# Designs tried in a protein design run: designed miniproteins, single chains, continued (5). Part 21

Each design is a single chain, and the fold is of that chain. pLDDT is the mean over its residues in the fold that is shown.

## One batch from the design tools (miniprotein)

Design m16703
Fold by ESMFold2-Fast:
Structure m16703 (fold): chain A 92 residues (1-92)
Amino acid sequence: DGGFLLNMARETIKAAQEVIEEARKALEEAKKDGDTSYANELERAIQEIEQAIKDLEEAIKNKDVPGMIAAMRRLREAIRRAKELIDEYKKK
């Protein structure tokens, strides 16, 4: 049922947007600290999430059910990687 999948996709995008906000805060702190390595990794993670959101939104627009499933998996992976980077930075 397409309605359930669409709701899951929308919730995944919301979770991704929250992680982008947290990652952007971590990025600003990394820049203030002069930690160029962490700043570069965080910026890359943000870009990966933004691209994955775009891919998912495109699949939703095209009503591409297999594409939505694949894009949601990629977005969840990008979210996981970003969270790991944010947690690693917080340990400093």
Scores: mean pLDDT 84

Design m16704
Fold by ESMFold2-Fast:
Structure m16704 (fold): chain A 80 residues (1-80)
Amino acid sequence: SLADEAVAAAKAGDVAAFRKALKALLEEIKKTKDLKLLKEVNDVLIEVYEEYGDKNPELRKEIEETLKELGKIAEELEKE
C-alpha cells in the first residue's frame, strides 16, 4: 500500500520517496473521501514522527505539513 511505501521511505531516510507517497495518499483521500483511510494515514504519520522525526528534520517537516493538510480535509468531510 502507499502507507507501507511511506513507512519504508521514512525508515530509509528517503524524503523524496516519502513526499511522493504522501502526495499520492492525500490525492486518494480527497478523491474517495475515505475517512477511514485518512485516520489510518494520520496514525501512521504520528508513529513515524515519534520514531524518525528527531533524526531527520526534513522528514519531520513533511510530516507536520501533511498532518496539517489531513486536518483540513477531515474538517471539510465532517461538515456534512
Scores: mean pLDDT 82

Design m16705
Fold by ESMFold2-Fast:
Structure m16705 (fold): chain A 65 residues (1-65)
Amino acid sequence: MIDEKEVALAMALIATGVAVSTIRTHGPEAVPEEIEFGEKIISKLPEELQEEARELFLEAIEEAL
């Protein structure tokens, strides 16, 4: 029912939310570990979506700082 690509996109969105929440709670010290986690999830997205997802992810992290 749900395509694997759609599941990967949902995981990337969830990872972004978790990263932002963690950074807002623990501060900038959490950024390196959350970036590593986010990159792992983003790498599972279709190539066409990876660059946009990465930009949105990093932008959300910067705004959470």
Scores: mean pLDDT 76

Design m16706
Fold by ESMFold2-Fast:
Structure m16706 (fold): chain A 66 residues (1-66)
Amino acid sequence: SSMLQKKVREVLKRIDELAADGELEELEAAARELSEKYGLPQSVLDFILGVLRGERSLEEVEALLA
């Protein structure tokens, strides 16, 4: 779980850096690519996409990884 939490935080950090001038579609594409690169499970990617869409909170992602 600790390693997965670190990978998720790294993905979210990279997305946040892109979000400064990014469109939602670009952020979703970046989330998919980074999640594949870091080997995140599909369920975790689905939660990250939900956060980007405003459907889930970041705390829900952290709870999933605990």
Scores: mean pLDDT 73

Design m16707
Fold by ESMFold2-Fast:
Structure m16707 (fold): chain A 100 residues (1-100)
Amino acid sequence: ADAKIAELEALYKEKLAELEEAKKNNDIERAIEIVEEFLEEVKRLVPDLPESVVRAAEDQIEAARRRAEEGADPEEIFNQLGMLMGWLYATAVDHIRAQA
């Protein structure tokens, strides 16, 4: 469990740094891609993560993409994607701990 949590924490920090770089470049498409990549890696590391959690993350990514297409403020999109990654990380860690 501890090794898996450490790997997940390292991945989360890496993806947060990539998201911050995308934000500096005002690259919403890259920001969405980073969060999609993070979800895929979380699914790989935690294959027993509840389907409801995976679907909630996928729905939020789709909502962010639609908002970007509708011309929503990039700052709001970046904030929502950052919050989604934080929620997904915390939920995955809690799930791993609950199984120990």
Scores: mean pLDDT 87

Design m16708
Fold by ESMFold2-Fast:
Structure m16708 (fold): chain A 80 residues (1-80)
Amino acid sequence: GTGKDFADAAITALKTISSTSTNPNLKAAANAGIEALEQNSSKTEEDIKDALNSALKSHASKLTAEQANAISSAIVNAVS
């Protein structure tokens, strides 16, 4: 379904960030996002997005605005 398609695309984008980034905070944020998406993949797209945003927000204080934008842009590009 649409929710699963969103989750699968976002997980792929975040795995790329986690594997290519050398920044430990950016890796941690990406991994938290992946975990939230995997745990919520059977839910609605709205619930999946809420879970992802909650996970990323918990790491926001450790990220620069540029790093946060890089995560957001990667997800948006993957799901569009």
Scores: mean pLDDT 82

Design m16709
Fold by ESMFold2-Fast:
Structure m16709 (fold): chain A 67 residues (1-67)
Amino acid sequence: AAQARAEAEQALADAKGIIEELKTKNLSPQEKAVLDTAARVLLIAAEVFGADPEEIEKLRKEIDEAS
């Protein structure tokens, strides 16, 4: 339980950081594709470790808007 929660929190934090980079940095299309993929993989990991589904859906929408 404690390990899964820590993994979920870390994956969410990492995904949020990548989403912020997608929103604020002037990135090439290739860089955007790599960061989009990385953020989505982190959200899948967070979901597997028990993160809030509503927060995951919100962050997925933010990736869609930023990419």
Scores: mean pLDDT 82

Design m16710
Fold by ESMFold2-Fast:
Structure m16710 (fold): chain A 100 residues (1-100)
Amino acid sequence: MEEDERLLRELEARVAASARLQALRDELLAEVDAFAKEIKAKLIAQGVPEAEAEARAQELRDMAETAVRIGLMALSEGVIDEAQLREGLARFKAAAEKEV
């Protein structure tokens, strides 16, 4: 009986964690996409050729997406919390904006 209750709680926790991780992933990836578009627009406004601005924005997107994926893996393993992941992305964005 207790073992059945533990299995049920484990399944519910995995489903809830998966749904939350998917929602968080979608949220953070949308934030990365919006940020990359803003960086591209700023570079073009500064006179950077569109192809170069797009390449630089894509590089930032790829780096940020990789960091988000690694962070989500670390979060799922209990190595970091959600606040640390969000703070990491915020610091990345702040650092990247200084280069523009």
Scores: mean pLDDT 79

Design m16711
Fold by ESMFold2-Fast:
Structure m16711 (fold): chain A 61 residues (1-61)
Amino acid sequence: SMADFRAEVEKLSREELEQALEALRELIADVEKTDGGTPLGESTIAALERLIAVVEEALAA
């Protein structure tokens, strides 16, 4: 769940958060390449963007 993801993100170091952010961005690029323009691809990208927002909030705190 998003709450479980947020709790795990709160435990990460700044370096780990930066690595997670880079990995999530790479996953979005891969999904766009393989499933770009499909409803499944769009839904997956939206979900990954929500995860990125949580990581960015943790980095800003």
Scores: mean pLDDT 84

Design m16712
Fold by ESMFold2-Fast:
Structure m16712 (fold): chain A 73 residues (1-73)
Amino acid sequence: LSEEQVKEIGELTKKLVDALEAGDKEAALKYAEELARLLESQGFTDEAKRVLEAAKAGDAKAVEDAALRAIVS
């Protein structure tokens, strides 16, 4: 991952977590889809799936864990 991609993943993860904590399911799904597409484009297919599943479950910790796994790969 480039520095710019790491930053974008971090920003999308924060927006997704903030939306989940606020109970904004529409915003959470939008950011989850954006983050998942970015992760999938970089070959992190499993992490992308975890992000989408975690967002649907309302699990902010699982979202953060999936994003962190991609960044430290």
Scores: mean pLDDT 82

Design m16713
Fold by ESMFold2-Fast:
Order: structure tokens, then sequence, then C-alpha cells
Structure m16713 (fold): chain A 63 residues (1-63)
């Protein structure tokens, strides 16, 4: 199960990713799918996780 620290980090990463996607879309530099992928990879790296590990933990957080 996710620790309190992991839940907090994942929630912050999710918020950051959503803000990043909005910023990228606002700039008109890429598609929504590309923006989401970039922010997902960035969030995973920030937490020291692989994209696969991030998906698994994020899914647990969402339940």
Amino acid sequence: SLSEEEKKALKEAEKRAKEGVVELLDSGSMTAEEAARIELEKAAKELGLSVEEFYEKYRELQE
C-alpha cells in the first residue's frame, strides 16, 4: 500500500502534471496527448520512478 509520503508526492505530481498540460496546451506547442505524455514522464522522473511504476501507484491512489 502507498505510504503517506508517497500519496502526498503522487497527489502533488498529479497536480503539477495537470498544470503542465494546461500550460503546454495554452502555448499551442503540441497536442493534448503529447502534452500528457511529457508531463507523465516528467512526474515519474521527479518521484524517481519509472513510468510503469508511476502508473501502478497512481492507479492505487485513484482506486
Scores: mean pLDDT 74

Design m16714
Fold by ESMFold2-Fast:
Structure m16714 (fold): chain A 104 residues (1-104)
Amino acid sequence: VSESFINCVKDEIEKLGKEENLAEGHIEELKKVATHLPELVKLKGASLGVITKFLEEKNISEILTEPVKAFLNNDKEAINTNKAAKILAKAVKKCEEETGEKLF
């Protein structure tokens, strides 16, 4: 995906995170996830341990391990019960519609 797509996702995370009263630090960690989306999509189906190691290598908080796994696997139940996963999924969908690019 393009830099324009990644910037769109970051902007939408900021907007949705503020609307949903997500902590500023949590919004910043989700924006780091957005930066690494092209690499993260290759981890679809990976274990929690593999995702945790990736996030650690990118200096992203481990609190996002389960939200990111739910997002990558399109686990609708897990996404619907996790605010961070829901924001990430909604941001990506919005930016796919705006740019015409697909993440997966």
Scores: mean pLDDT 84

Design m16715
Fold by ESMFold2-Fast:
Structure m16715 (fold): chain A 64 residues (1-64)
Amino acid sequence: AEELAKKVYEGVKNGDDRAALEAAVAARRQGIAEEVVKILEEKVKENPDDKNAKAALDLARALS
């Protein structure tokens, strides 16, 4: 869960849309999409000014 959440976030941050999408899809296929969403929700809560964290959360939610 943590590794895939990190990959979604870093993919978004680096403009690697393919890597971000593949990580979010992998989380759904592994049945851990909710755990990835929760990790990204906590990241957004901890740093609300991080636009990349918000975008990563939105992507993870859309694909869960």
Scores: mean pLDDT 82

Design m16716
Fold by ESMFold2-Fast:
Structure m16716 (fold): chain A 81 residues (1-81)
Amino acid sequence: MEEEIERAAQRAVEEARKLGFDDETARHWGEAVRLDLKYQQAIKEGNKEEARKYLLEAADHWARLLPAFVDRAIERQKALK
């Protein structure tokens, strides 16, 4: 499970890089995926406290990604003439 979670996080980083996002954005994307999978595992194990912790940490990483996506959208609109 832990190895599968890390593999999924690494794949998310690679996909973000292929989409042209920077290293910091790719890292937050990978972390968000990793924490979401840990949240799902904690729910499956009945560990509500750990699940809440991972959910909040994942939400923080997603919140940090939102400005980067917004900035990229604005830049692309400006570049479109």
Scores: mean pLDDT 76

Design m16717
Fold by ESMFold2-Fast:
Structure m16717 (fold): chain A 83 residues (1-83)
Amino acid sequence: LGEEAIRALEEGDVRRARRLIGLLTEETVKLARELGDAARAREAFDLGAQAALAASNGDYETAKRLIRELERLHRELEEERRR
């Protein structure tokens, strides 16, 4: 999802990028909630919202950085779920 969102931004497809950011945000928030981690659920929501806003404003470099941070948070939560 994150790599696909970044690719969409590189192609100038902001609509597709925002949709993919939304999906990544939703999955990351769900995962954090399943782990009982309200703080990281909020962090995921905020990162996703900021990434979508940056993409809408044409700030693709900021959007890409925020998408990568959200992907990193998602990976950390997935690893914790397996423990």
Scores: mean pLDDT 87

Design m16718
Fold by ESMFold2-Fast:
Structure m16718 (fold): chain A 80 residues (1-80)
Amino acid sequence: SKEEIDELYKKLQSLVEDAVKKLEKLKKEGKITQEEYDKALTEISQAKNEVFAKFKAGELTPEQAVAELEKKIKEILEKT
């Protein structure tokens, strides 16, 4: 339903916002460069879009979509 799609999108966006806050802290502390920050933001945005597309294609449940995005964000942050 539209309500289920909207709820999942909000959950995925919340995960992105938490990751962005972590990246902002690292940048403020001088632990990452502007280039590393921009790259990580782009990769997180792409991961969210990919996971949401897989959900719309029926490849993932809402719970699986959340778990896959959490995993992808963790991998991106570890590489940054």
Scores: mean pLDDT 87

Design m16719
Fold by ESMFold2-Fast:
Structure m16719 (fold): chain A 73 residues (1-73)
Amino acid sequence: MELEEVLKKIYEHMKENPEKTKEFAEEVAGKVANSLEELLEKFKEFAEKVEMPKELVEKLEEFIKKGYEEELK
């Protein structure tokens, strides 16, 4: 599954759960996630609240970590 497809499916879950999406955005903005790990943990909690398929969460985490590792070369 490509990143674009993963993001599209995540957007569909966000669209179905606007209140939970707003809560997530406010939590992230209010606390300023200091690390990739903290951001991913917050996203996993959000995904569970909106009943997002685990595969979408795992694929997004994989893309983010891969991108981060490329920058650390």
Scores: mean pLDDT 69

Design m16720
Fold by ESMFold2-Fast:
Structure m16720 (fold): chain A 74 residues (1-74)
Amino acid sequence: MSSIISQGQGIVTRLRDAARTARAAGDDEGAARLTALADELQTTIDNGSIDEQTVRDFRRRYLELAGVPGEALA
């Protein structure tokens, strides 16, 4: 179903946004991890292997790497 792909793509976008934010903050290691996770999820989507469990797993891993992202971290 296209909504699962849309959810996965949303997580990819958030991971790439978080990676950009981490790099801007000088966290090159965090940015690299977030980028790698985004690439892994994108590959899963491209292969047609995405499902609800996959979305849940990548969302959890995103939260673990990005922490609790917000613009109010200054």
Scores: mean pLDDT 77

Design m16721
Fold by ESMFold2-Fast:
Structure m16721 (fold): chain A 83 residues (1-83)
Amino acid sequence: APVPKRPLSEEELAQAERIAELARRSGSWELAGHAYDRIAEHYEARGELEKAAEYYRLAAESFRRAGDDERAREMEERAKKLE
């Protein structure tokens, strides 16, 4: 069943941001994509749609670098729906 969108807690957001940074530095692009997706969902849930779209695009780029073209496409479609 689909889960309702909710903003992350302050700790969850900080953790996701830290994971994204470390994953980028280590070349763990799939992990970076998942972290950016969580950050994007946080901003979308708060109605900060421009920030959400930016993070969905970062997630898409990260998944594409990981070779996960399906998830990359999903992230690009989510970003487009917010613009």
Scores: mean pLDDT 83

Design m16722
Fold by ESMFold2-Fast:
Structure m16722 (fold): chain A 76 residues (1-76)
Amino acid sequence: MKALEALKELIREYAKEQGIELSEEEIEELAREAYERLAGMIKKATEEQIAAGLASLDPRSQRVATLILEEVKAEE
């Protein structure tokens, strides 16, 4: 899925920058858990809470979170 792939890439970049060696399996599991958690939070949050949450993120994380938001909102 589009947002999940973007989230995997973000985790991979972050781990590389921090000198943390993660397997592709670990990256996939972390991305899946993060996606499910964030999607669940978005479904229960107000538009104002979502906007505030996005504004608190760094630009790379904000881009990925926006893709997750788009996919969740397209559902309902």
Scores: mean pLDDT 78

Design m16723
Fold by ESMFold2-Fast:
Structure m16723 (fold): chain A 60 residues (1-60)
Amino acid sequence: MEFMKKAGERLAASSVDDQVDVATDILKERSDDHAGVDAVGARARAQTEANRARIDAVIA
């Protein structure tokens, strides 16, 4: 249950970027296909990072 506790802890300070990171960590803990999991996570992070930049530009 260590990965589940860790996921819950990160989600307590959740942002979309953090949620993607947590999900990627969980998948890597459960699988040896790190390349596949990392590729999916990288795409999700790029998308959320672009959204953050756009929101940040509007707000501040």
Scores: mean pLDDT 63

Design m16724
Fold by ESMFold2-Fast:
Structure m16724 (fold): chain A 63 residues (1-63)
Amino acid sequence: SAREEAEKLLNEYIEKIKKSTDPAEQNELAMEALQKLREIAEKEGDPEFYEEGVKKLQEAIKK
């Protein structure tokens, strides 16, 4: 399902963000993930995918 695809994508990017030590790289990874999540959310018509993704990516950057 689209939600499962979004979760897999989020998990991959969160892992990459956590492994990065460069704030600029972390920001670029977050932006790329958000763009892909937006495409999934638009196809499904559910903005919650995108909103949930934003929150999770923000948390990963803070940690």
Scores: mean pLDDT 76

Design m16725
Fold by ESMFold2-Fast:
Structure m16725 (fold): chain A 89 residues (1-89)
Amino acid sequence: NAQARYDAEFDRILDEIAERKGLTPEEKEAFRQKYRAARDALRAQHADTVAEINAREKALTPEQLNERFDLGVEVLKLAVDYVVELREV
């Protein structure tokens, strides 16, 4: 589903940021767990909005889903990079 696809890209973005920062394997794992936990907590706080988005995406054609996913990934890259830079000093 779309959420699982975004979660996979979120993990990839975190890995790219961790490599760019030169984190050790231990630091990279802690970094990954920290931001996954934050993501999951925020999704829980906004469960109704997340459910509405997921329901709307299920109504889309595969072509519309792919277009929306590609745009969403670009927005996600910017948002994650911004938040990480603010929180990691």
Scores: mean pLDDT 75

Design m16726
Fold by ESMFold2-Fast:
Structure m16726 (fold): chain A 82 residues (1-82)
Amino acid sequence: NEADLAFKEQLAGLMKGLFGEDLDARELTLEQIKEALRKLAEHYSKETGASEEAVLKGILEAAKEEGAKEVAEAAEEVLAEL
């Protein structure tokens, strides 16, 4: 899915820029996406003052609107763990 790949590429770029983690967007597993989303939710929650739940809901909405099904699944699973 092109939308999933585009979202994963953006996610990998953010993980490198914010945390120094090199991720291959084409080889990201569901567990790696979930871990990246947890770290980004924590980071943006601290930066913006929004809750981690609010950040993850925003990511989920964007992923669903763009048809990024794997990223949407990962975001739903991380939200269920809160």
Scores: mean pLDDT 83

Design m16727
Fold by ESMFold2-Fast:
Structure m16727 (fold): chain A 99 residues (1-99)
Amino acid sequence: MKKLQEVIEKETDPFLKAVLEELLKEDLSEEKLELLAKLAEKHHNDLAAFLETLLRGESGDDVEPIILAAINKDAVSLAKELAKLIKKKPASYLKSLLE
């Protein structure tokens, strides 16, 4: 939790900042939130790179709502759809994205 709050405070892209703030309201484990914070820190002010990394290898029904919310600049919907995907993945998946 604390790590994601610190990343949000440093983020200057208003849309990415809003998405990360909405992700804090989702029922995600502390470990997954910490890993998401590290991923957002790696892709500072770059929502496109953050999403590209998270969605690598994903397709179809799980990806389409995320892309649509991003295109529509809907931070609440984007965070909810990302949280659904993240809940399906083990923490080791998020660790692998950090290299």
Scores: mean pLDDT 79

Design m16728
Fold by ESMFold2-Fast:
Structure m16728 (fold): chain A 64 residues (1-64)
Amino acid sequence: MADADELGQKAVEVAEKTKIELRYETAADGTRTLSARLTFEKDGKEYVIEGGLAAAVKKALDLL
């Protein structure tokens, strides 16, 4: 089906211009949480998505 190939090609183009940053944050009780920051450009506008890695990726794909 053409839709899957079109989505894949767009994802590759976006990934080429996407900056991914991973960080560990330590809470006051010593708990560590992995967070991600995704920065990408679409239609001349910069978008920044922050959160857990999987959630951030899914949100970025929803915005594409």
Scores: mean pLDDT 67

Design m16729
Fold by ESMFold2-Fast:
Structure m16729 (fold): chain A 76 residues (1-76)
Amino acid sequence: MITITLTLNNNLYGIKLVNELDVDPRFKVEKVGENTYVVTMPDDEFAKEFLEKLKKDPNLEVKKVGENEYEVKQKL
């Protein structure tokens, strides 16, 4: 499984992204802080495509911190 620690701003972009992930059964979304979520997903082709989308999003900074672990932060 792939794990993402997602830090989002409390704005329309962040709210929309969390809601889109939370309604998709391929993701397990857990709120662990005010603006921080842990998202888990299978290590499959969908996950690779999703990570590439996050990397290309100008609103997000994506860092690999482990074999299947990523930190994703919303930019200012």
Scores: mean pLDDT 82

Design m16730
Fold by ESMFold2-Fast:
Structure m16730 (fold): chain A 112 residues (1-112)
Amino acid sequence: SSAVQQAGEDAISTITQYGSLAAQEAPKAAAQINALTEQTVAGIRAATQSAVTVGADVGASQVADIRAATLAGLTALADQYPEEAMFLRQMGAAVDGALNTLIQQLNNLAAS
């Protein structure tokens, strides 16, 4: 469980850092970036709890859903605020990387 919790907290740290940077650089989208970051963090915490209580494969599946939803949300914001799209795409790349890493870590834990 400690390895699952650490993997989740590492992903949360990365997403929070890039979300904060994006919100600072994208003032028009800032409130929506902050809301999406909070939703994503809450989702990761729920998925890591599922990984511990149900199974790491279930947690990985939930993280994949959170990844898809968060990236779709960032794409929608980039379409709404095209002048700030660069910062939203940078956040999207960081989210994609962090959540793919978490999925891989949860799948590795399920296999061990």
Scores: mean pLDDT 91

Design m16731
Fold by ESMFold2-Fast:
Structure m16731 (fold): chain A 67 residues (1-67)
Amino acid sequence: SMSALQARAARAAGAAGREAIERLRKETGELAYLGSVSADETTATVTITVGDKTLVLTVDAATGEVL
């Protein structure tokens, strides 16, 4: 079902976002946090806030690759 694929995509994007947050916190010393995660069966999008900047990551749901 579509809902299962969307859930998997969202999980993959959330994981990528958490990895990025840990890396950015270590590199910059700035406050970093996860904003939002949204997904369909093919892609997922996650937003990350670091200091005064917002980053958007798009992840391929099948490969987990950041696009």
Scores: mean pLDDT 76

Design m16732
Fold by ESMFold2-Fast:
Structure m16732 (fold): chain A 73 residues (1-73)
Amino acid sequence: SPLVEAFKTIKEKLLEQFRLAAERYSPEEVEEMARVTLKNIDEQMKNMTPEEKKIAEEFKKEIDRLVEEARAR
């Protein structure tokens, strides 16, 4: 569906930006960015289709991984 494809594209762009931020910013800054982003994803998931929820869950998992990598610095 057009909405699912648009959501995938947006997710990929946001994840790329988050990866760049995780490389450049302090662990504390990355953690705060992740906290705000994850909260926003959780709120939006209340109105998502099952397909969109699956994409959102993968996005959350990738953000958590980037936070762990930042903490390892």
Scores: mean pLDDT 79

Design m16733
Fold by ESMFold2-Fast:
Parts: structure tokens; sequence; C-alpha cells
Structure m16733 (fold): chain A 81 residues (1-81)
């Protein structure tokens, strides 16, 4: 269940990244991270957001949005401890 829901959010995030929408990608990846923080696509997506932000000339925005995804994953892991 949680992994299936996370995959839906990952798909939405990939779509948003293809469209250059970093905020929407970050929002969807943060939701995926809350559901399945160990999913490697979460970390890949965070790096993809950062790379896209640099490419768009917005490295600070890309960095902030990527860190948001990583914080969501860490917080989800803490709730399991």
Amino acid sequence: KKKEEAEKYIEKAKQALDEGNLRTASDNLAKAAELDPDNPEVLRGAFAILAKGIDQGKPEEGSNLARRVLRAAEEAKKRRA
C-alpha cells in the first residue's frame, strides 16, 4: 500500500521535472518520502531537482527544494524508530 502510493507520487514528480516545475516535483517527492523514505527514487529525485535548478539558473531554489525532500525522508525514518 505505502509503496504503491509512493510510486504514484514519484511518477507525478518525474512528470513535473520533465515540465521544469521544481516546486511541484519537490511537493510530490516529499509525499513519496513520507510513505517510503528508503525508496532510492526519492534520493535520485532530490538530486534531479538540484540539477534542474542549476540548469534553470536557480541553484538556491533547487537546493532548498531538494533539502525539503531529504528532510521529509529523515523525519519519516525517525517516526519508525
Scores: mean pLDDT 83

Design m16734
Fold by ESMFold2-Fast:
Structure m16734 (fold): chain A 136 residues (1-136)
Amino acid sequence: VEELVEELLKAARNGDVDKVAEISKQIVELGEEGIKALFDYVESLLDKLEFVDIYQLVQTLVEAYIKTKDPAVKKVLIELMKLADEQNRRALLTAIANALKDFLKSSKNPEEVQKLIDEIIEELKDYPLAVEALKR
């Protein structure tokens, strides 16, 4: 599982959108174990102030979803934010929300990115910390 998460981060760093979509599907198929392993890894990046890796992960997940329309890619983002809310990890929620907003500003397809953010907010409606971070 840890190897799969490391491969996801490597694919994201390389901008390999197709590989990110493939690995996202594998993480979702592992269920809670896969999402928790990804959460723990991203938390470790935040603790080391490695914000660039978090931004690249979020950006490449968004690009992978826009390109493939694979629901597993969107589910990885949603489940990661749900777990962050449940664990009261406000700093991680803020980092993810900022990455989404920064990508929206720089995207060549801002309407598609905004639509995805709106869909994520709706899916997270029962997760108040995640909604607060995304609406700011």
Scores: mean pLDDT 84

Design m16735
Fold by ESMFold2-Fast:
Structure m16735 (fold): chain A 74 residues (1-74)
Amino acid sequence: AMAARLAALRAQREADHIAEVEKVNKEYSKKFREKFNVKYGGYIDTEQLSRVLPVDELKKRLEEAFKIIEEAEK
């Protein structure tokens, strides 16, 4: 009973978290396309990352990838 209740609460929070991650992914994918005229969204699997990372860490990974692409495009 307790384990099932905790699992339900975690699933509820996970669903909300995934929605936030999807929004972040769309925004950064658009920024990558507009800034570098490339499709980098496919190189960053935010669906997989959202399963193990909080939104803050996901943003950090996206910013790091953005900087790497910027450096490579120099």
Scores: mean pLDDT 62

Design m16736
Fold by ESMFold2-Fast:
Structure m16736 (fold): chain A 103 residues (1-103)
Amino acid sequence: MMTDDQIEQQLAQLGQITDPDQLFQAALNLVQQATAQYITRLENLDPNDGVAITSEMVRWIGVNTEILLLLKKKNVADSDIQTVEEAIRKGQQEMVEVVKKKQ
């Protein structure tokens, strides 16, 4: 399972990409990879451990917030940023469904 340190390392690597198109593709891939890892973590948590569930969801939101801020800072096209925001929204819906199924 990917560690928080490994996710932070991948975020730092995104910051080194100067080409907006390459940055967009790498960011979209990281959102998808991070979403899959956090879903796996949530599926393995005790459904009654609300603190652990909330902690993992907050970390996932933090990662996606850093990605979106980086895309805006590096002048990625608004249409590409919208695509990343849509991927994040779908991931959030999947995570909420996982949590609900455990109740």
Scores: mean pLDDT 81

Design m16737
Fold by ESMFold2-Fast:
Structure m16737 (fold): chain A 92 residues (1-92)
Amino acid sequence: MPSIEEQFEELEKRIEELIEELREIARENPEYREEIEKLIELARENVEFARQLLEENPDDPLAQAKALTVLTVTLSELEFELRRLRREIERR
């Protein structure tokens, strides 16, 4: 099984990839720029919160599980919003 640090880094990398896709949509569709910037800000705040939780509780399995859950939920929310934005743009 991958380590907690490896799982965290993999999820963070996937979140950053989705943030880059959102930035490309904002570049091509400036009307969504403000909405997308808010989504990116919230995602980065969630990543920082999860990282802080691991740093403050390095030996706590519950804190580790909570940190990974925060990242997994953040990833899912970004994937949902990316699909929604692409669908909305296509229908215009």
Scores: mean pLDDT 87

